Designed miniproteins, single chains, continued (4). Designs and how they scored, part 45

Each design is a single chain, and the fold is of that chain. pLDDT is the mean over its residues in the fold that is shown.

## One batch from the design tools (miniprotein)

Design m13531
Fold by ESMFold2-Fast:
Structure m13531 (fold): chain A 87 residues (1-87)
Amino acid sequence: SMSDQRARQLIEESKRLIEQAKQQLSVASNLSPDQLSMLISQLQFRKDELDEAIKETTNEELKKELEELKKEIDDLISQLQAALQSK
């Protein structure tokens, strides 16, 4: 279905974004407040996209993967917000 195709695309794109965010977090001390804020905003936008995909997806395995990615993004947002507060 189109919703399943969208879910698979979001999963792959979200995995790449999570990997990039983890790399940025590892050097967060060297990032400006603006760079951290932009990354947080990107992750928040992706989280909203994942929420919509979870609502639309009827495939239980894809739904589980989307929910797992959303949880990883929530954890990254929290860590990046903590790094921003330390600036």
Scores: mean pLDDT 88

Design m13532
Fold by ESMFold2-Fast:
Structure m13532 (fold): chain A 109 residues (1-109)
Amino acid sequence: SAEQERLLAGITLRDALGGLQEASDFAKKLAETGNEEQRKIAEEVAKALDEAIGHLRTLPRDGDAASRRAQEAAKKAAENFKKLGYPEFADRLQKAVDEAVAAARRLAA
């Protein structure tokens, strides 16, 4: 059961990281369209998502600081996605990061 739980956590983390990368790519596409203000917000979203991905990938065993930074970056990305008119996407993104943090912590246990 412990081995199975670790395998499932690894799948959850990989799936979440993939989804976050797709979200970052989507934000980069949004930065290619819209007005100047929308482009700036989309660029901030992509930057924040890339930061969240980086922190999740490099999460150390005692990674409370890295986990917090990933969650803070995700919150910033979510708030900016809401400003761009994507509130459901923002909510799903926040959940994905929370799941990734939980999975990463489980793998470190």
Scores: mean pLDDT 79

Design m13533
Fold by ESMFold2-Fast:
Formats: structure tokens, sequence, C-alpha cells
Structure m13533 (fold): chain A 62 residues (1-62)
């Protein structure tokens, strides 16, 4: 999914790819879900751990 690709790209340090994959996902989400996705992407980028970001996204119902 674009969500998984965005979080994986963020974990790899590819911010450009992360934004490209995240953009269509953000358009389908509520403001609260958009904030949760931003936090998940930021966590993956900060830790280099895609699974940490994906876990946060799942806990938020994404």
Amino acid sequence: SNLEKAIEAAAKGDSKAAKKYAEPVFKALSPEQQEALQKAITLAAATGDAEAGLKLAREAGL
C-alpha cells in the first residue's frame, strides 16, 4: 500500500519518496488520522525503523 511505502521510505531516509507515497493517503484521511500518519512517518524517519512507524499507524486505525 502507499501507506507502507511512505513509512518504509521514511525509515530509509528517503523523504522525497515518503512524501510522494503519503500524499494520496493524506487526501483520504480525517484530520486526526492525518496527524497520526505524520507521527508514524516522523517516528520511522527518526528511528530508521519502519515497523515502529507501521505499529503506530495500526494503533491509530490506519
Scores: mean pLDDT 83

Design m13534
Fold by ESMFold2-Fast:
Structure m13534 (fold): chain A 89 residues (1-89)
Amino acid sequence: MAAELKKEYLEAILGLIENPTEENRKKLLEQLKKMLEYAAKKNGASQEEVDKALAELPKLVDELVKFIKENPEEAKEYAKKIQEALAEM
């Protein structure tokens, strides 16, 4: 289960870097929500702590989209590393 969540997360980031579309932004946001909820359950976090963290996720994804658009060559280098990691999974 944890390995599958990591794979889906890496695929979502890769998709966003290759095509920074609204659809790919939403996919990454959903995967981040799943990973956060999984980690919260494992660590016994309160619902209030989970809600606060979830509220910050859209800002983090928006900052990543900005980085990809402003630094496309650096984002492509990062995508290559993600592809290498996925190939070994």
Scores: mean pLDDT 80

Design m13535
Fold by ESMFold2-Fast:
Structure m13535 (fold): chain A 75 residues (1-75)
Amino acid sequence: ESPEMQEVQDLINETGAQISALLSSPNATNEDLIKLLNKAIKELKELLAKSTDPETKALIQKVIEQYEKEIEKLS
């Protein structure tokens, strides 16, 4: 895979691990999860701006939409 795609996959995997850790915490709030998702969206938007590969851009946009939808459910 391209270095751009690998960086995106690594960010998605890291965000997923952080979400799982928060969901396993008895003191975690919806605000904590929203904050994490907003941080991931910002990082994904930065990667989107740098990306030249259409397939990588499509993946980033899809994941941003998924995270935004999760924020709506938590709000």
Scores: mean pLDDT 84

Design m13536
Fold by ESMFold2-Fast:
Structure m13536 (fold): chain A 91 residues (1-91)
Amino acid sequence: MSDEEIVKEGLLKVGASEELAELLARAVVELARREGQSLSDVLTRIGTLVAEGRLDEVRRLLIEAGLSEEEAERIVNWLAEQIEKIKAARK
């Protein structure tokens, strides 16, 4: 199984659409390759930036990884919603 497939399957399991899961998985793999980081580290960094409200930085990283601005914004909005749902469910 490729790194992209692993990330894509994880995203699908948490409710991402197939298109969004594929786009984010591809971007995460490309960022990990460029930065010399693990997939888990890249995902954690993106999640942390979203939680801190640094959405413009996340959007920029996704665009640098080859996504359009519209695709990056869709992913960022979805990630923010999922993080808030997880936090709400724990409390």
Scores: mean pLDDT 76

Design m13537
Fold by ESMFold2-Fast:
Order: C-alpha cells, then sequence, then structure tokens
Structure m13537 (fold): chain A 83 residues (1-83)
C-alpha cells in the first residue's frame, strides 16, 4: 500500500464506496479499508482511533456505522494530505 496520505484517502474512499454499492461484499471492502487505515496509522497516530472504530463496527456486523467511519477516515486522510 502507498504511504502517501492522498493515495490512502482515495483507496479508503473507493473501498467505502464499493461497500456501499455492493452490500453482499460490504464487510470485505470495509475490512480492506481498515487494513489500509492501520497502515496509515503507523505514519500518523491520528488515524488509529478511526481504524479501531471501523474494525469494531465490522466485528459487531454494523455495516452502516462502518461506512460512516470509512467516510470520516477518508476525509481525515485528505485533510492530512493537504498539510
Amino acid sequence: ASSSFAAIADEVRALTDAARRDPASAREYLAQAATVLFMGASADPRLTPLAQALADALDSGDVETGLRYGDQAADLLAALAAE
């Protein structure tokens, strides 16, 4: 995975949008988004709470909450890329 925050933001957004478009595969796409976020968190710990929250939502089967955390994480990553 790229260590660029802009590239990570695009990837998390794309995975979150894919999950929203294909509910049958939503958990798989959101799990990939969580993995990408944990990779980003190794460079910036501000991402750690969102990565954990997304993982927790997936463990509970709450896909709608997972989609919201995916959107929030993509927004935060885009903001970090703009710094």
Scores: mean pLDDT 82

Design m13538
Fold by ESMFold2-Fast:
Order: sequence, then structure tokens, then C-alpha cells
Structure m13538 (fold): chain A 85 residues (1-85)
Amino acid sequence: EEERLLALIDREVAEAEAALKKAEEAKKKGNEEEVKKALFEAEEHEGLLGIIRGIAKIIGAEEAAAKAEEALEALREKIKALKEE
């Protein structure tokens, strides 16, 4: 179970980072619609990481819960920074 959660967390982090990179590139180009779309994609992965963290805590998967929480915190900070500019 926990091994599957760890793999899911890694995938969600990778997809969120890809979405954030798209948002940064769109911002560099001045394309507001593309920035909004990419940020929405990043926020979807944020939501999924939150769900995975919740599941990990419920089943006592401490390593997965800690990894998801760390990833979620980092992702939230990056999303906030991009939105504030």
C-alpha cells in the first residue's frame, strides 16, 4: 500500500512541476490565459496530493504522509508566488 502511495506522490509532484514550468514559460511570453490554465493544472495536482496525504495519515503510512505533506507545502508556495506576480 505505502509503496503505491509513494509512487503516486512522485508522479503527482512530477506532473505539478511540469505544470508550474508551463506557467512560468507562459508568464515570460505574456500569455495570461496559458498561465491561468497551467496554474489550474498545478492546483489539480495540489488537490490530489492533499487527498493522498489524508489517505496516508488514515492508514498509518507515515513515510508517505510525510513525503506528501512536504511536497504539498513546496507546491503551495510555488503556486502562490506565481499568482502574486
Scores: mean pLDDT 84

Design m13539
Fold by ESMFold2-Fast:
Structure m13539 (fold): chain A 91 residues (1-91)
Amino acid sequence: SEREETAKLLKEASVEDIIAQLEAALEGLERLVASDAPLERQIEALEQAVRDTEEALRIAEEAGLDPEVIEALRRARERIREMLARVRAEA
């Protein structure tokens, strides 16, 4: 399942690799919300990103991953929620 694949990647990846992947994903979302893409598409992508980040955070906490990874996931979740709130205000 996607959850099992995410758990395996989080456990096997380095802290640096996880943070780099999170920053790349956040940059992609920032480009999407700065684009002329339909607001519905932006909202759907951000809502999915919130769900994915919350699931990854839960897996990381349950697995006892590095505190730096957990903190990076918490920051990513907050940034995505802020983007979602701004986009929803435009809808």
Scores: mean pLDDT 82

Design m13540
Fold by ESMFold2-Fast:
Structure m13540 (fold): chain A 77 residues (1-77)
Amino acid sequence: GMEQLREDLGRRDPETYAFVNELAKGLTPKEVATVVGAVLLGAADGMTPEQLRDWLTRRGYPERVVDAAVAMLERSL
C-alpha cells in the first residue's frame, strides 16, 4: 500500500522521500498518479525533460503537473 511505500522510502532513501513529499504537496492524488505515469512513459520512450514538458503542455495538463513530472524525470536521469 501507499503507507508501506512511504515507510520504505523514508528508511531507505530519505532524500528521495523528502523530494517526492515536497512535489506531492501541491498535487491531488489523481495528479500524482498522472506525474508517475508521465515519468514512466517518458523514461521508457527515452524522452528528454524538454520533450516531456512539450508533450504534457500540448495535452493541456496544468503547469504544476508538468513541472512536477519534468523535475522527477530530471532527477531519474
Scores: mean pLDDT 75

Design m13541
Fold by ESMFold2-Fast:
Structure m13541 (fold): chain A 84 residues (1-84)
Amino acid sequence: MSEGMLLEAEVALVQMSAAVAVQAYKKGTMSAEEALKILEEERKRVEEILEEAKRLGLEEAAKEAEALLEDIERKIKEIEEAAK
């Protein structure tokens, strides 16, 4: 597979992990602290994916990673505000 396909697969796995954490928090099976910890770990992973995509010159993968980073940061803020 191309490098872009591999990075897109990693992006999809991060999206799934982040979605599961948010869903578990909303269902009450995970605390806000636990969900935020997972989202922060996934945010760091996306930052690494974005850096690698930029290093390899993969513009499409970089844009997808940047969009996912923004989505995860938004989810973190939503949980932080709800936990006040």
Scores: mean pLDDT 82

Design m13542
Fold by ESMFold2-Fast:
Structure m13542 (fold): chain A 75 residues (1-75)
Amino acid sequence: MNPVSQEVAERLAAGEPVGAIASRLEGRPLAPEDRLSPETAAVLRDAFRALGVPEEVVAQITAESTVGEVEALYK
């Protein structure tokens, strides 16, 4: 998991949209309304922590979160 989370953190820092990253992790196109899998949510939480995002924000990323909700958290 750590190597995948590191790659995701690098892509987020480079300005890649959360939706594009999540679609790659899920192996399918995701719309902003689509919910994350538990595995994708866990990878995004680890990547956000690696980027220094506060734990209060990271805790909002769950398997019930949509792609658009997570994009709004990152900015």
Scores: mean pLDDT 81

Design m13543
Fold by ESMFold2-Fast:
Structure m13543 (fold): chain A 62 residues (1-62)
Amino acid sequence: GVDPALGQQHRALGLQHLRQRRYDDAVRHFQLAMRHDPSMRFDVDVNVGMAQIRRGIDKRFP
């Protein structure tokens, strides 16, 4: 079933990991957020995109 509170918790953890440059952990939590609350799909897709962009920058300019 849908769990918006758990979705928001995973979204918050994803953003925390993103700020810490833990991109794989950030993406994992964003995917869990969408799984628990599918209405967050657009927000999750944007944040996953940001994690992938930042991963690419960090890999190219370490």
Scores: mean pLDDT 84

Design m13544
Fold by ESMFold2-Fast:
Structure m13544 (fold): chain A 75 residues (1-75)
Amino acid sequence: MDEEERRLLEYAEEVARRRLSPREVRILEAARAAAEAGGAPLAEIARRVGASVAAVRRALRRALELYEEAVREYE
């Protein structure tokens, strides 16, 4: 990952974090840790954070929408 790509992702993450609830941030962090470890099913992420699979899916969907908004604003 080059520096510009890293900078864009940091910006998008910062924007998303400001608009996510503490619970949604916890879900996002667990999903990121799982991805760094080679990936995990949503059910495993849900178990680790004490949430339902539906709650994990909603939080990740919302984070993605906020990332897409932040990417458009960065440019």
Scores: mean pLDDT 75

Design m13545
Fold by ESMFold2-Fast:
Structure m13545 (fold): chain A 67 residues (1-67)
Amino acid sequence: MTKEEVREGALRSLEAARRARDRATALAAYHQSKEVLEMAKKLGDEEGAELAEEAIREAQRRLEVYG
């Protein structure tokens, strides 16, 4: 996975989390965001890691609302 793919993955996960209207969708976004964060850390992509952490926080916020 490239840094570009990590950032795209993080942005897509963040959008999925923001659009989540049920627990299952929010949980899926959470798991995807965690995988992207691990890849960003392995690549040393600080910007990608920040985006993935943003997506994780948004997914967690949605899980609180729909959980």
Scores: mean pLDDT 81

Design m13546
Fold by ESMFold2-Fast:
Structure m13546 (fold): chain A 80 residues (1-80)
Amino acid sequence: MEEILKKLKETAEFARENKDYETAYLVSAAASLVEQGNLEGAIELLREAKEEAKKIEDEEVRKKLVSELEEIIQQLEELK
């Protein structure tokens, strides 16, 4: 759990650094839901964040954000 929260914070910071404030907002909101034990709600927000990340024109930034979000979603789905 602590590792997933760290990953969410790092992903949100990376999105902010690349001026993707919508993805950063959704990832930060998902982190709050994880802390509350609402894993289903967190996964839904991260799926929305992934769709927002797909709109990024920079291919390297887009690929990295989408990949990181997919990894976090998979980890949360495995937590029951």
Scores: mean pLDDT 84

Design m13547
Fold by ESMFold2-Fast:
Parts: sequence; C-alpha cells; structure tokens
Structure m13547 (fold): chain A 84 residues (1-84)
Amino acid sequence: MKITIEVEPAEKLESGDVVVKVKATTESGRVITATARGNTLTGELSTTVEVDGKTTNVGRRQVEEVTEELLAEEAVAAALAAAA
C-alpha cells in the first residue's frame, strides 16, 4: 500500500515523554493522523491513530499494522534524535 508520510518535529516533555505527530495520506485519499508517545526512561512507545477524526473500524487491522510499523521506525528514530 502506497502511503505518503509526514513526520512533525518531536517534543520532549519534562516527564521524559517524547511526542511525535505523524500524518499519512493513503491512495484512497484518507488522511490518517497518528500521535506517537515514547518514554525515554522506559523505552516504551505508544501510538494513537485517528482516521478523518474518527477511530477506524473498517480495515482497522491492516491500517493499524502498517501505521504502527512506520511509526515504530520513523517516530522512534525522530524521538531518539530529538532526545539526543
């Protein structure tokens, strides 16, 4: 699946959390906004995904898998770079 991805600059919070916002546009014209939040103390990464301002129920497994893989690579790299 072809997806255009835009990663916003990471913000480091006093709690040790690093927040990265990612916008992905699919070939069908759907806009997926994902917020990745990583903790620099525990190394834990959590993601929140919205499709056109709503949680997706249709095709959710595939959208989540693809988005999570891309967020794990791009957002973790960006969060670590911003934390360094």
Scores: mean pLDDT 58

Design m13548
Fold by ESMFold2-Fast:
Structure m13548 (fold): chain A 101 residues (1-101)
Amino acid sequence: SKYEEEVNTLLLQKLLTVSDENLKTLLEEDPSLLEEILKVVQPLLKSSNEEVRVLALQVLTKLAKVAPELFIKNGGIELVVPFLKDENEEVRKLAAQALAH
């Protein structure tokens, strides 16, 4: 729903304000947190709004950087690969960055 997209967008914006070190520590203490974040990200990746897709890819790129093994194990690579062909240049660049980790 539109309201769910708005709430999830705010949650991802807040997640991006967490430092890489703090996010890495949180994911090491509770690996299930990455699975929960991916559940929030997945519907946003399908958004018709380019800004929402950019935000979702920014979160995926950050997760791939701070917890690469956990990201791969939870299917993060498979979520990112289609976005290498996205219409938006920033989405394509972020997808490439996520796969570089």
Scores: mean pLDDT 85

Design m13549
Fold by ESMFold2-Fast:
Structure m13549 (fold): chain A 61 residues (1-61)
Amino acid sequence: LPQSVLNAVAYLQSLGYNVPQSLPYPSASSILAVENLLQDPSQKDALALALQELAQGKELP
């Protein structure tokens, strides 16, 4: 997995969020979306939802 996605998982787990334990390799656009969400501390819930969508094999908008 990309380091940004691993950082997002670790960050949310440290805050007590329930995050997927297994993720497929995301597309470049999904990686960018995760990076953008990770930079904004007000979007923690959106970041958690994004990781769940990635676990389902979905692309992030």
Scores: mean pLDDT 79

Design m13550
Fold by ESMFold2-Fast:
Structure m13550 (fold): chain A 74 residues (1-74)
Amino acid sequence: SAEEKAHLRQAIANARAELERLAESLSPEERARLFAEFDRVEGQMLAAIENDASEEELDAVARRMLALLVRAQA
């Protein structure tokens, strides 16, 4: 639904903001690596949203995005 797509897009924006906050304490190399990977996952998520991907596929991409935030905390 349009509401679900809006929620997913907001979640992406929130994840990016959190990664930017966490990246302030990371090395330049780790920051560059995480943002490059985040940009790729973000692109996959946006494509999945626009192509009306299954709930399972959307959840899988969302889990990969959350994994990036967890790695940024380590």
Scores: mean pLDDT 82

Design m13551
Fold by ESMFold2-Fast:
Parts: structure tokens; C-alpha cells; sequence
Structure m13551 (fold): chain A 88 residues (1-88)
């Protein structure tokens, strides 16, 4: 389930189709809590963003670690939307 959710999130991000509504629909379809779906989406968006900007794996890991300390689903969804817009 999580691997399939990651693959679909990566596809949505690359196609410019990731939204709060799409993320919630994906969470419901794969039986994931909203917080878990948001974390998976953030991970995939940060990986695509880092790849596009040429950031190191260390920078990406630091960003993910900083986010792990705070449960803020709406703020994370907003950030993912901004990252997704920049990936277009």
C-alpha cells in the first residue's frame, strides 16, 4: 500500500496534479491516515524538488527530519502545493 501510494504521489507531482483534494482521495483509497499521506507526499515532493535543484541527499534528509518533529498537515499540504508549482 505505501509503495503504491508513493508511486502515485510521484506521478501526481510530476504531472502537476497534486492538490489537497487529490492527497485526501489517495489517503482514503489506500487506507492511510491523513498525516501519513501528507508525510509520504512531502517526502516525494522534496525528492523531486531536490533532484530538480541538484540538492544533496544530506540536505533532503535534514529537511525531512525537521518536519518529523511537527504534526501540521494543513501547513505541509500548503508547502507541497508550493513545491509542486515550482516543479512545473
Amino acid sequence: ARERAREELARLIRRGELSAEALRALAERYGLPDAEAVRLALEQALREFARKLGLSDEVLEAMLAAWAGEEAPEEVVELLRRIEEELE
Scores: mean pLDDT 65

Design m13552
Fold by ESMFold2-Fast:
Structure m13552 (fold): chain A 83 residues (1-83)
Amino acid sequence: MEEYEKLKQELIDKVVRDLKAAGATPEEIEEAKRFVESLDPGIILALLRREGASLDELIKVAESFKDDPAFQELIENLKKIKE
């Protein structure tokens, strides 16, 4: 299983937990879950960074998609932060 899919699932699980804690309905939770699953990988990695994923972990995941233009900018930004 790809590392990106694991981190994406962890983000979805966190969103579900946060929405349940806020009193969201099952329908609202499912809608939010579908929305997260529809996001571009670069946006998902940015959200993971906000939720506390390490820069090293995000860089490793982003580098697995190094041939995708959406990840090129993200990889450069993450490496710039580590400098």
Scores: mean pLDDT 65

Design m13553
Fold by ESMFold2-Fast:
Structure m13553 (fold): chain A 83 residues (1-83)
Amino acid sequence: DPRREALAREIAELASKIPLSKIDDLLKELKEKEKLSDEELARVRMALRLAATGRLELAVRLLSTLSLETLEKVLRVLREFLA
C-alpha cells in the first residue's frame, strides 16, 4: 500500500530527529492520548529506536506492518511532540 509506506517513511524520518531519551515520553503520549494497544506500542517503540539509531529502512518496514489508522495516530502525536 503506497499510502501506508509513505506514512511509515514520514514517521521514520521524523523519529530520526528525536533523541533516544525522548522516545519513552513519546510512547507515553501515544498510550494516553491515542489509546494504542501494548502490541502496537511495542512495534512503534522498536521502529522509533531503529529510526533514531540510523536504521531507517528497517523502521519503515516495521511501521508498514501497522494499520493506516495506527500510523495516522503515531504521525499526529509525533508532529505535536516536535512542534
Scores: mean pLDDT 85

Design m13554
Fold by ESMFold2-Fast:
Structure m13554 (fold): chain A 83 residues (1-83)
Amino acid sequence: SLAYQYLEQAKAAMENNDPRVADYAYKALEAAPPEDLPQIKEQIKQIIKDEAQRLGFEIKDEDIQKVVDALLKRVEHEKELAK
């Protein structure tokens, strides 16, 4: 799956301090079919949590959810503009 390939790239970027983590996460959400979207969202939440831990701060699940929701709204907006 293309979405899972982007998800693996996001994880690799996180481990290598590559600023493209957000871009790869966005591409994973954009490429995800509706049936895979819940699983992709959970993996992105985990990436956000792991990155926060690596940087030495705690992030609340509520705030992680807001970040994922904002990325999804951007994906939907870009898809609407492409019509």
Scores: mean pLDDT 79

Design m13555
Fold by ESMFold2-Fast:
Structure m13555 (fold): chain A 84 residues (1-84)
Amino acid sequence: MQAEIEAFKEQVRSLPQSVLDALAADIMAALGTDDPEEALRRALEEARREAARLLAASTDPAERARIEKQLAAAEAVVEVLLEK
């Protein structure tokens, strides 16, 4: 899983700057803020809270793995966007 997520981070970093800029703009517009770093950090914090809630409620290993993978992907996108 970690190796797959690291490969995904690298894939996101390989995207053209214009695509990364568009993603950041979309997130800011969706959250109604002009501070991209604050918007991205708040979105990630909410995603982490929701993932923790879902993981606490789930006893299915496949479902837990899916939730963890989705959270890791969201973290990877936010990390790349904060680097630009």
Scores: mean pLDDT 72

Design m13556
Fold by ESMFold2-Fast:
Parts: structure tokens; sequence; C-alpha cells
Structure m13556 (fold): chain A 65 residues (1-65)
């Protein structure tokens, strides 16, 4: 769902901002990827763009390329 996608993106952003360990960041990236697979990739980027900061949106777009 869009809610789980947003939550996963926020968790990844928080871990990156806090300089969490590489393993935790990779786990969050996997969670975000799994959430994106629930939606069409284009729709996932659009939904993220409605509620997240531009920085998080760019990060999500990078993961989809």
Amino acid sequence: SAESLIKAAQELSKLVKENADEEAIKAAERALTRAILTLDPAAAVEELGKVLDEKLLKEARRLLS
C-alpha cells in the first residue's frame, strides 16, 4: 500500500540521516524495494512525491532505475 511504501522510505531516510550501520541501511532498502513491488514503479514514485520531501523522492527514483 502507499502507506507502507511511505513508511519504508521514511525509515530508510532516518537510518541514512542517523548514519546507521550499513546492514541496517541495506535492510531498509530491501523493505522499500518490496513495498515498491506492491505498486507499479511509476505509481510508487508519484505517491511518494505527494507526501515526501524532494530528497526522499530522488532517493526512491534512484532505487527504481
Scores: mean pLDDT 70

Design m13557
Fold by ESMFold2-Fast:
Structure m13557 (fold): chain A 115 residues (1-115)
Amino acid sequence: MAVAEGYEAAVAATRAGASNEEALAALRARLTPEEAALVERLRRIEEDPSLAEEREKVQELIERNAELADEYLRGTPLEEVVERMIELGREAGLEALGRMLAALLEARKKRAEEA
């Protein structure tokens, strides 16, 4: 997933002393067009008060994915957590977001193993 590579690039830029804006640029440069479009859609949902139902669904999916990440830390296999994150995204009509969040969890695991 390109978002995972972008996340690692942003972390590397931050460690090298880059600004938040430069780190975000490194992240965006690694996103697929679909992932970039999703990020822009999420930004619009956050800013538009008329999209309260979509914002609630996005927030609920993020919160459920955070709970699954905690379950992984408590001993649930990563593969099971990743599959469930994708399923929750599909159930919410936001499968691309579910896949993106799963890829970010995998990237975080790799970085923790390097530390």
Scores: mean pLDDT 69

Design m13558
Fold by ESMFold2-Fast:
Structure m13558 (fold): chain A 73 residues (1-73)
Amino acid sequence: MLELLEEMLTNARKALEAGVPAEVVEMALALELQNELGIPGDRARALAREAVEALKAGEEPRAVAERITQQLS
């Protein structure tokens, strides 16, 4: 889980750096959280928004992945 989350978040950061709108990145990440980790839609959307905000604030994908993993435990 943690390694998969880090990869998803690394790809999200690359999309943000390439100028993809945050809302689009949030939607893509929420769908991946639902499909790969089985997280319910409402929770997946909340986690995706939190993750994208953290990435925009300059947090490393690994640190964000560890925090999300802790919230899922």
Scores: mean pLDDT 83

Design m13559
Fold by ESMFold2-Fast:
Structure m13559 (fold): chain A 68 residues (1-68)
Amino acid sequence: SESKKRSMKFTLRVVRKYGGDPEYTKKALEAFEKDDLVGHALYVQEALRNGRPISEEEYKELLKWIEE
């Protein structure tokens, strides 16, 4: 749904701004898509905890995946 896509894009923007692990970010987005809100929260936590700057290319790839 469009609401779900907007929420996923918001998560991606937060990770891009503050740093976050791309692998855990991807897992968080996949959990959110499956309506696993507990898994989503845990993976967002792990992404930020293992935070590193996300490259422009990684950001674009994740954004493209969300738009699918």
Scores: mean pLDDT 76

Design m13560
Fold by ESMFold2-Fast:
Structure m13560 (fold): chain A 94 residues (1-94)
Amino acid sequence: TLNENDIETFKKNADPNFLNGFITNAKALSEKEELDEEEKLQLKAMMKLLKKEAEKVKASSIAKQAEEIIELLNQDKVEEAKKKLKELILALQS
């Protein structure tokens, strides 16, 4: 579960250019009905970058959510991954 303190820490301390780019690209992918193989790889790469940025600022629950999305994508559980992605986007936009 995403932690409110981790969300606020990440929003305050993360690179704003990274955060804005991440939200824009993540929303675009989350709104697609189907993800092709290249889009799944792009989403997985974005989650790996998010995990690294969250770990730099000790936002452990965000890093964990990113890792869970990666694992769901590795299992080809795309709809479950998209659900967690939408929860993450909503939290980061709040």
Scores: mean pLDDT 86

Design m13561
Fold by ESMFold2-Fast:
Structure m13561 (fold): chain A 76 residues (1-76)
Amino acid sequence: SFDVSDSTTLSQVNQKTSQLVLNSSNVQQAVDAFNAGISLLSTLASQSTVDSIRNGFLDRIRKELGDDVYNAVLSS
C-alpha cells in the first residue's frame, strides 16, 4: 500500500505512485494507487504541475495496462 506518512519529495511520490499503479494485479488496486498518489501530489505541487504528472500517468496506464484500467481511473 502507499504510505502517505513517509517524508518524501515530489519526485519520490511520483516514482512510488507510478510503480504501485503499473505493478497493480487488478483494476481496483490501480485505481486506489492512482488516487492516493494524485491526492498526495496535490499537497506538494501546483495544480499545473499535478495536471502534467496526472496526464503522464494516464498515458502510461493506457499504454501499459490497457483501456479498461485507464477508463476505471478516469471514472474514479
Scores: mean pLDDT 75

Design m13562
Fold by ESMFold2-Fast:
Structure m13562 (fold): chain A 71 residues (1-71)
Amino acid sequence: SLEELEQELIQRVEDFLEQNRDWTPEQLRQGLVRLVSEMVDRLESAGLSQGEISEVLQRVVDHARERRDRL
């Protein structure tokens, strides 16, 4: 489901940030760009429209950022 995909991607971003917390801001930025590309491929493979992909990615980024900032 869309909700399961969203939760999967939220977890992927959170895991990436936790596993790479010792990286520089530039390294994190480059890694996140690659991760976003992988997430787009995953969502496209699941048959989502471009609008749905944009909404899911925005929610994933917002959720993971808020979660990190509250630690």
Scores: mean pLDDT 79

Design m13563
Fold by ESMFold2-Fast:
Structure m13563 (fold): chain A 105 residues (1-105)
Amino acid sequence: SKSLQDLINQYKKSHGSQAAQKFLDQVNQIKSDVDQALKTGDVTSISRSLIKTITYWHDTGLSIFGQYSRQLLDQLRKQGDFGSIRAVFATMRSVYGLSRDQILA
């Protein structure tokens, strides 16, 4: 798996420092959104963050997004929000073309 630093360095080399900074800002925003969603237990926030972290995990291969996805999914399970879990998985399959294995990998 590529580290976050390796991806930032690749973005900087191929797209310049501004593009690399924008990517880092996006990563930091995702972390903030995940932390807030987990703290509040708000189903809509957890579901949005889960879709975003699964997408970034499959796009980047960064283990941190996989960890966030598992934490958010675990929180929905603990709350009994199985309808929200099904809706997220349906969105990942129909809108993003991801299989169940790709969503859970």
Scores: mean pLDDT 79

Design m13564
Fold by ESMFold2-Fast:
Structure m13564 (fold): chain A 90 residues (1-90)
Amino acid sequence: SLTEEQKKRLEAELKILDAVIDYLENGDYETARKKLIEIAKEMGLSEKEIEALKRVFDTLHADVKAGADKEKLIEILKERRENLQKALES
C-alpha cells in the first residue's frame, strides 16, 4: 500500500500530466502554465521547485513551437497517466 505522502505526490503528478495534455491538445499555454503553478503550490512545493517546473514547461512550449510531434507526446503522457492511475488503484 502507498503512504499518504506517496498518494499525494502521485495525485499531483496526475494533475500536472492532465494540465500538460490539455495544453498539447488545445494549445492554451497561459492557462496551462497558471494551472501547473496552482498544482505545485497545492503540493507545497518550494519556490525553487516551482521555478524548475516553470522552466521545464517553458522548454516544452518552445519545443512544441519548434515543431515537436504533439500527437506522439500526448500518447506518451497518456500512457504515463494510465500507469500512475493503476499505481493509485493498487
Scores: mean pLDDT 82

Design m13565
Fold by ESMFold2-Fast:
Structure m13565 (fold): chain A 89 residues (1-89)
Amino acid sequence: MEKELAERLIELLRRKAAELEAQGLTRAAALLRTLARYAEAELAGDEEAKKKALEEGKKLFAALTPEERAALAAALAEIQREIEEWLAA
């Protein structure tokens, strides 16, 4: 379950990042891609990649405008809903 859940989360993060980038929300998209890289590094046991993804994610989050933060929150809520639907199936 853990590996399957992580793979599904990575897929959803990348899909939502592409959607946000298409809307011009480039920093919010970059943050979702950073979360996907963190999850991939966790699965690979790559502690250096995890640390770099976390550091990049912190910098991106600090730079977000209120509009980008709202878009990020909406994307994360949709990812949570899709994971809950997947787990219920």
Scores: mean pLDDT 85

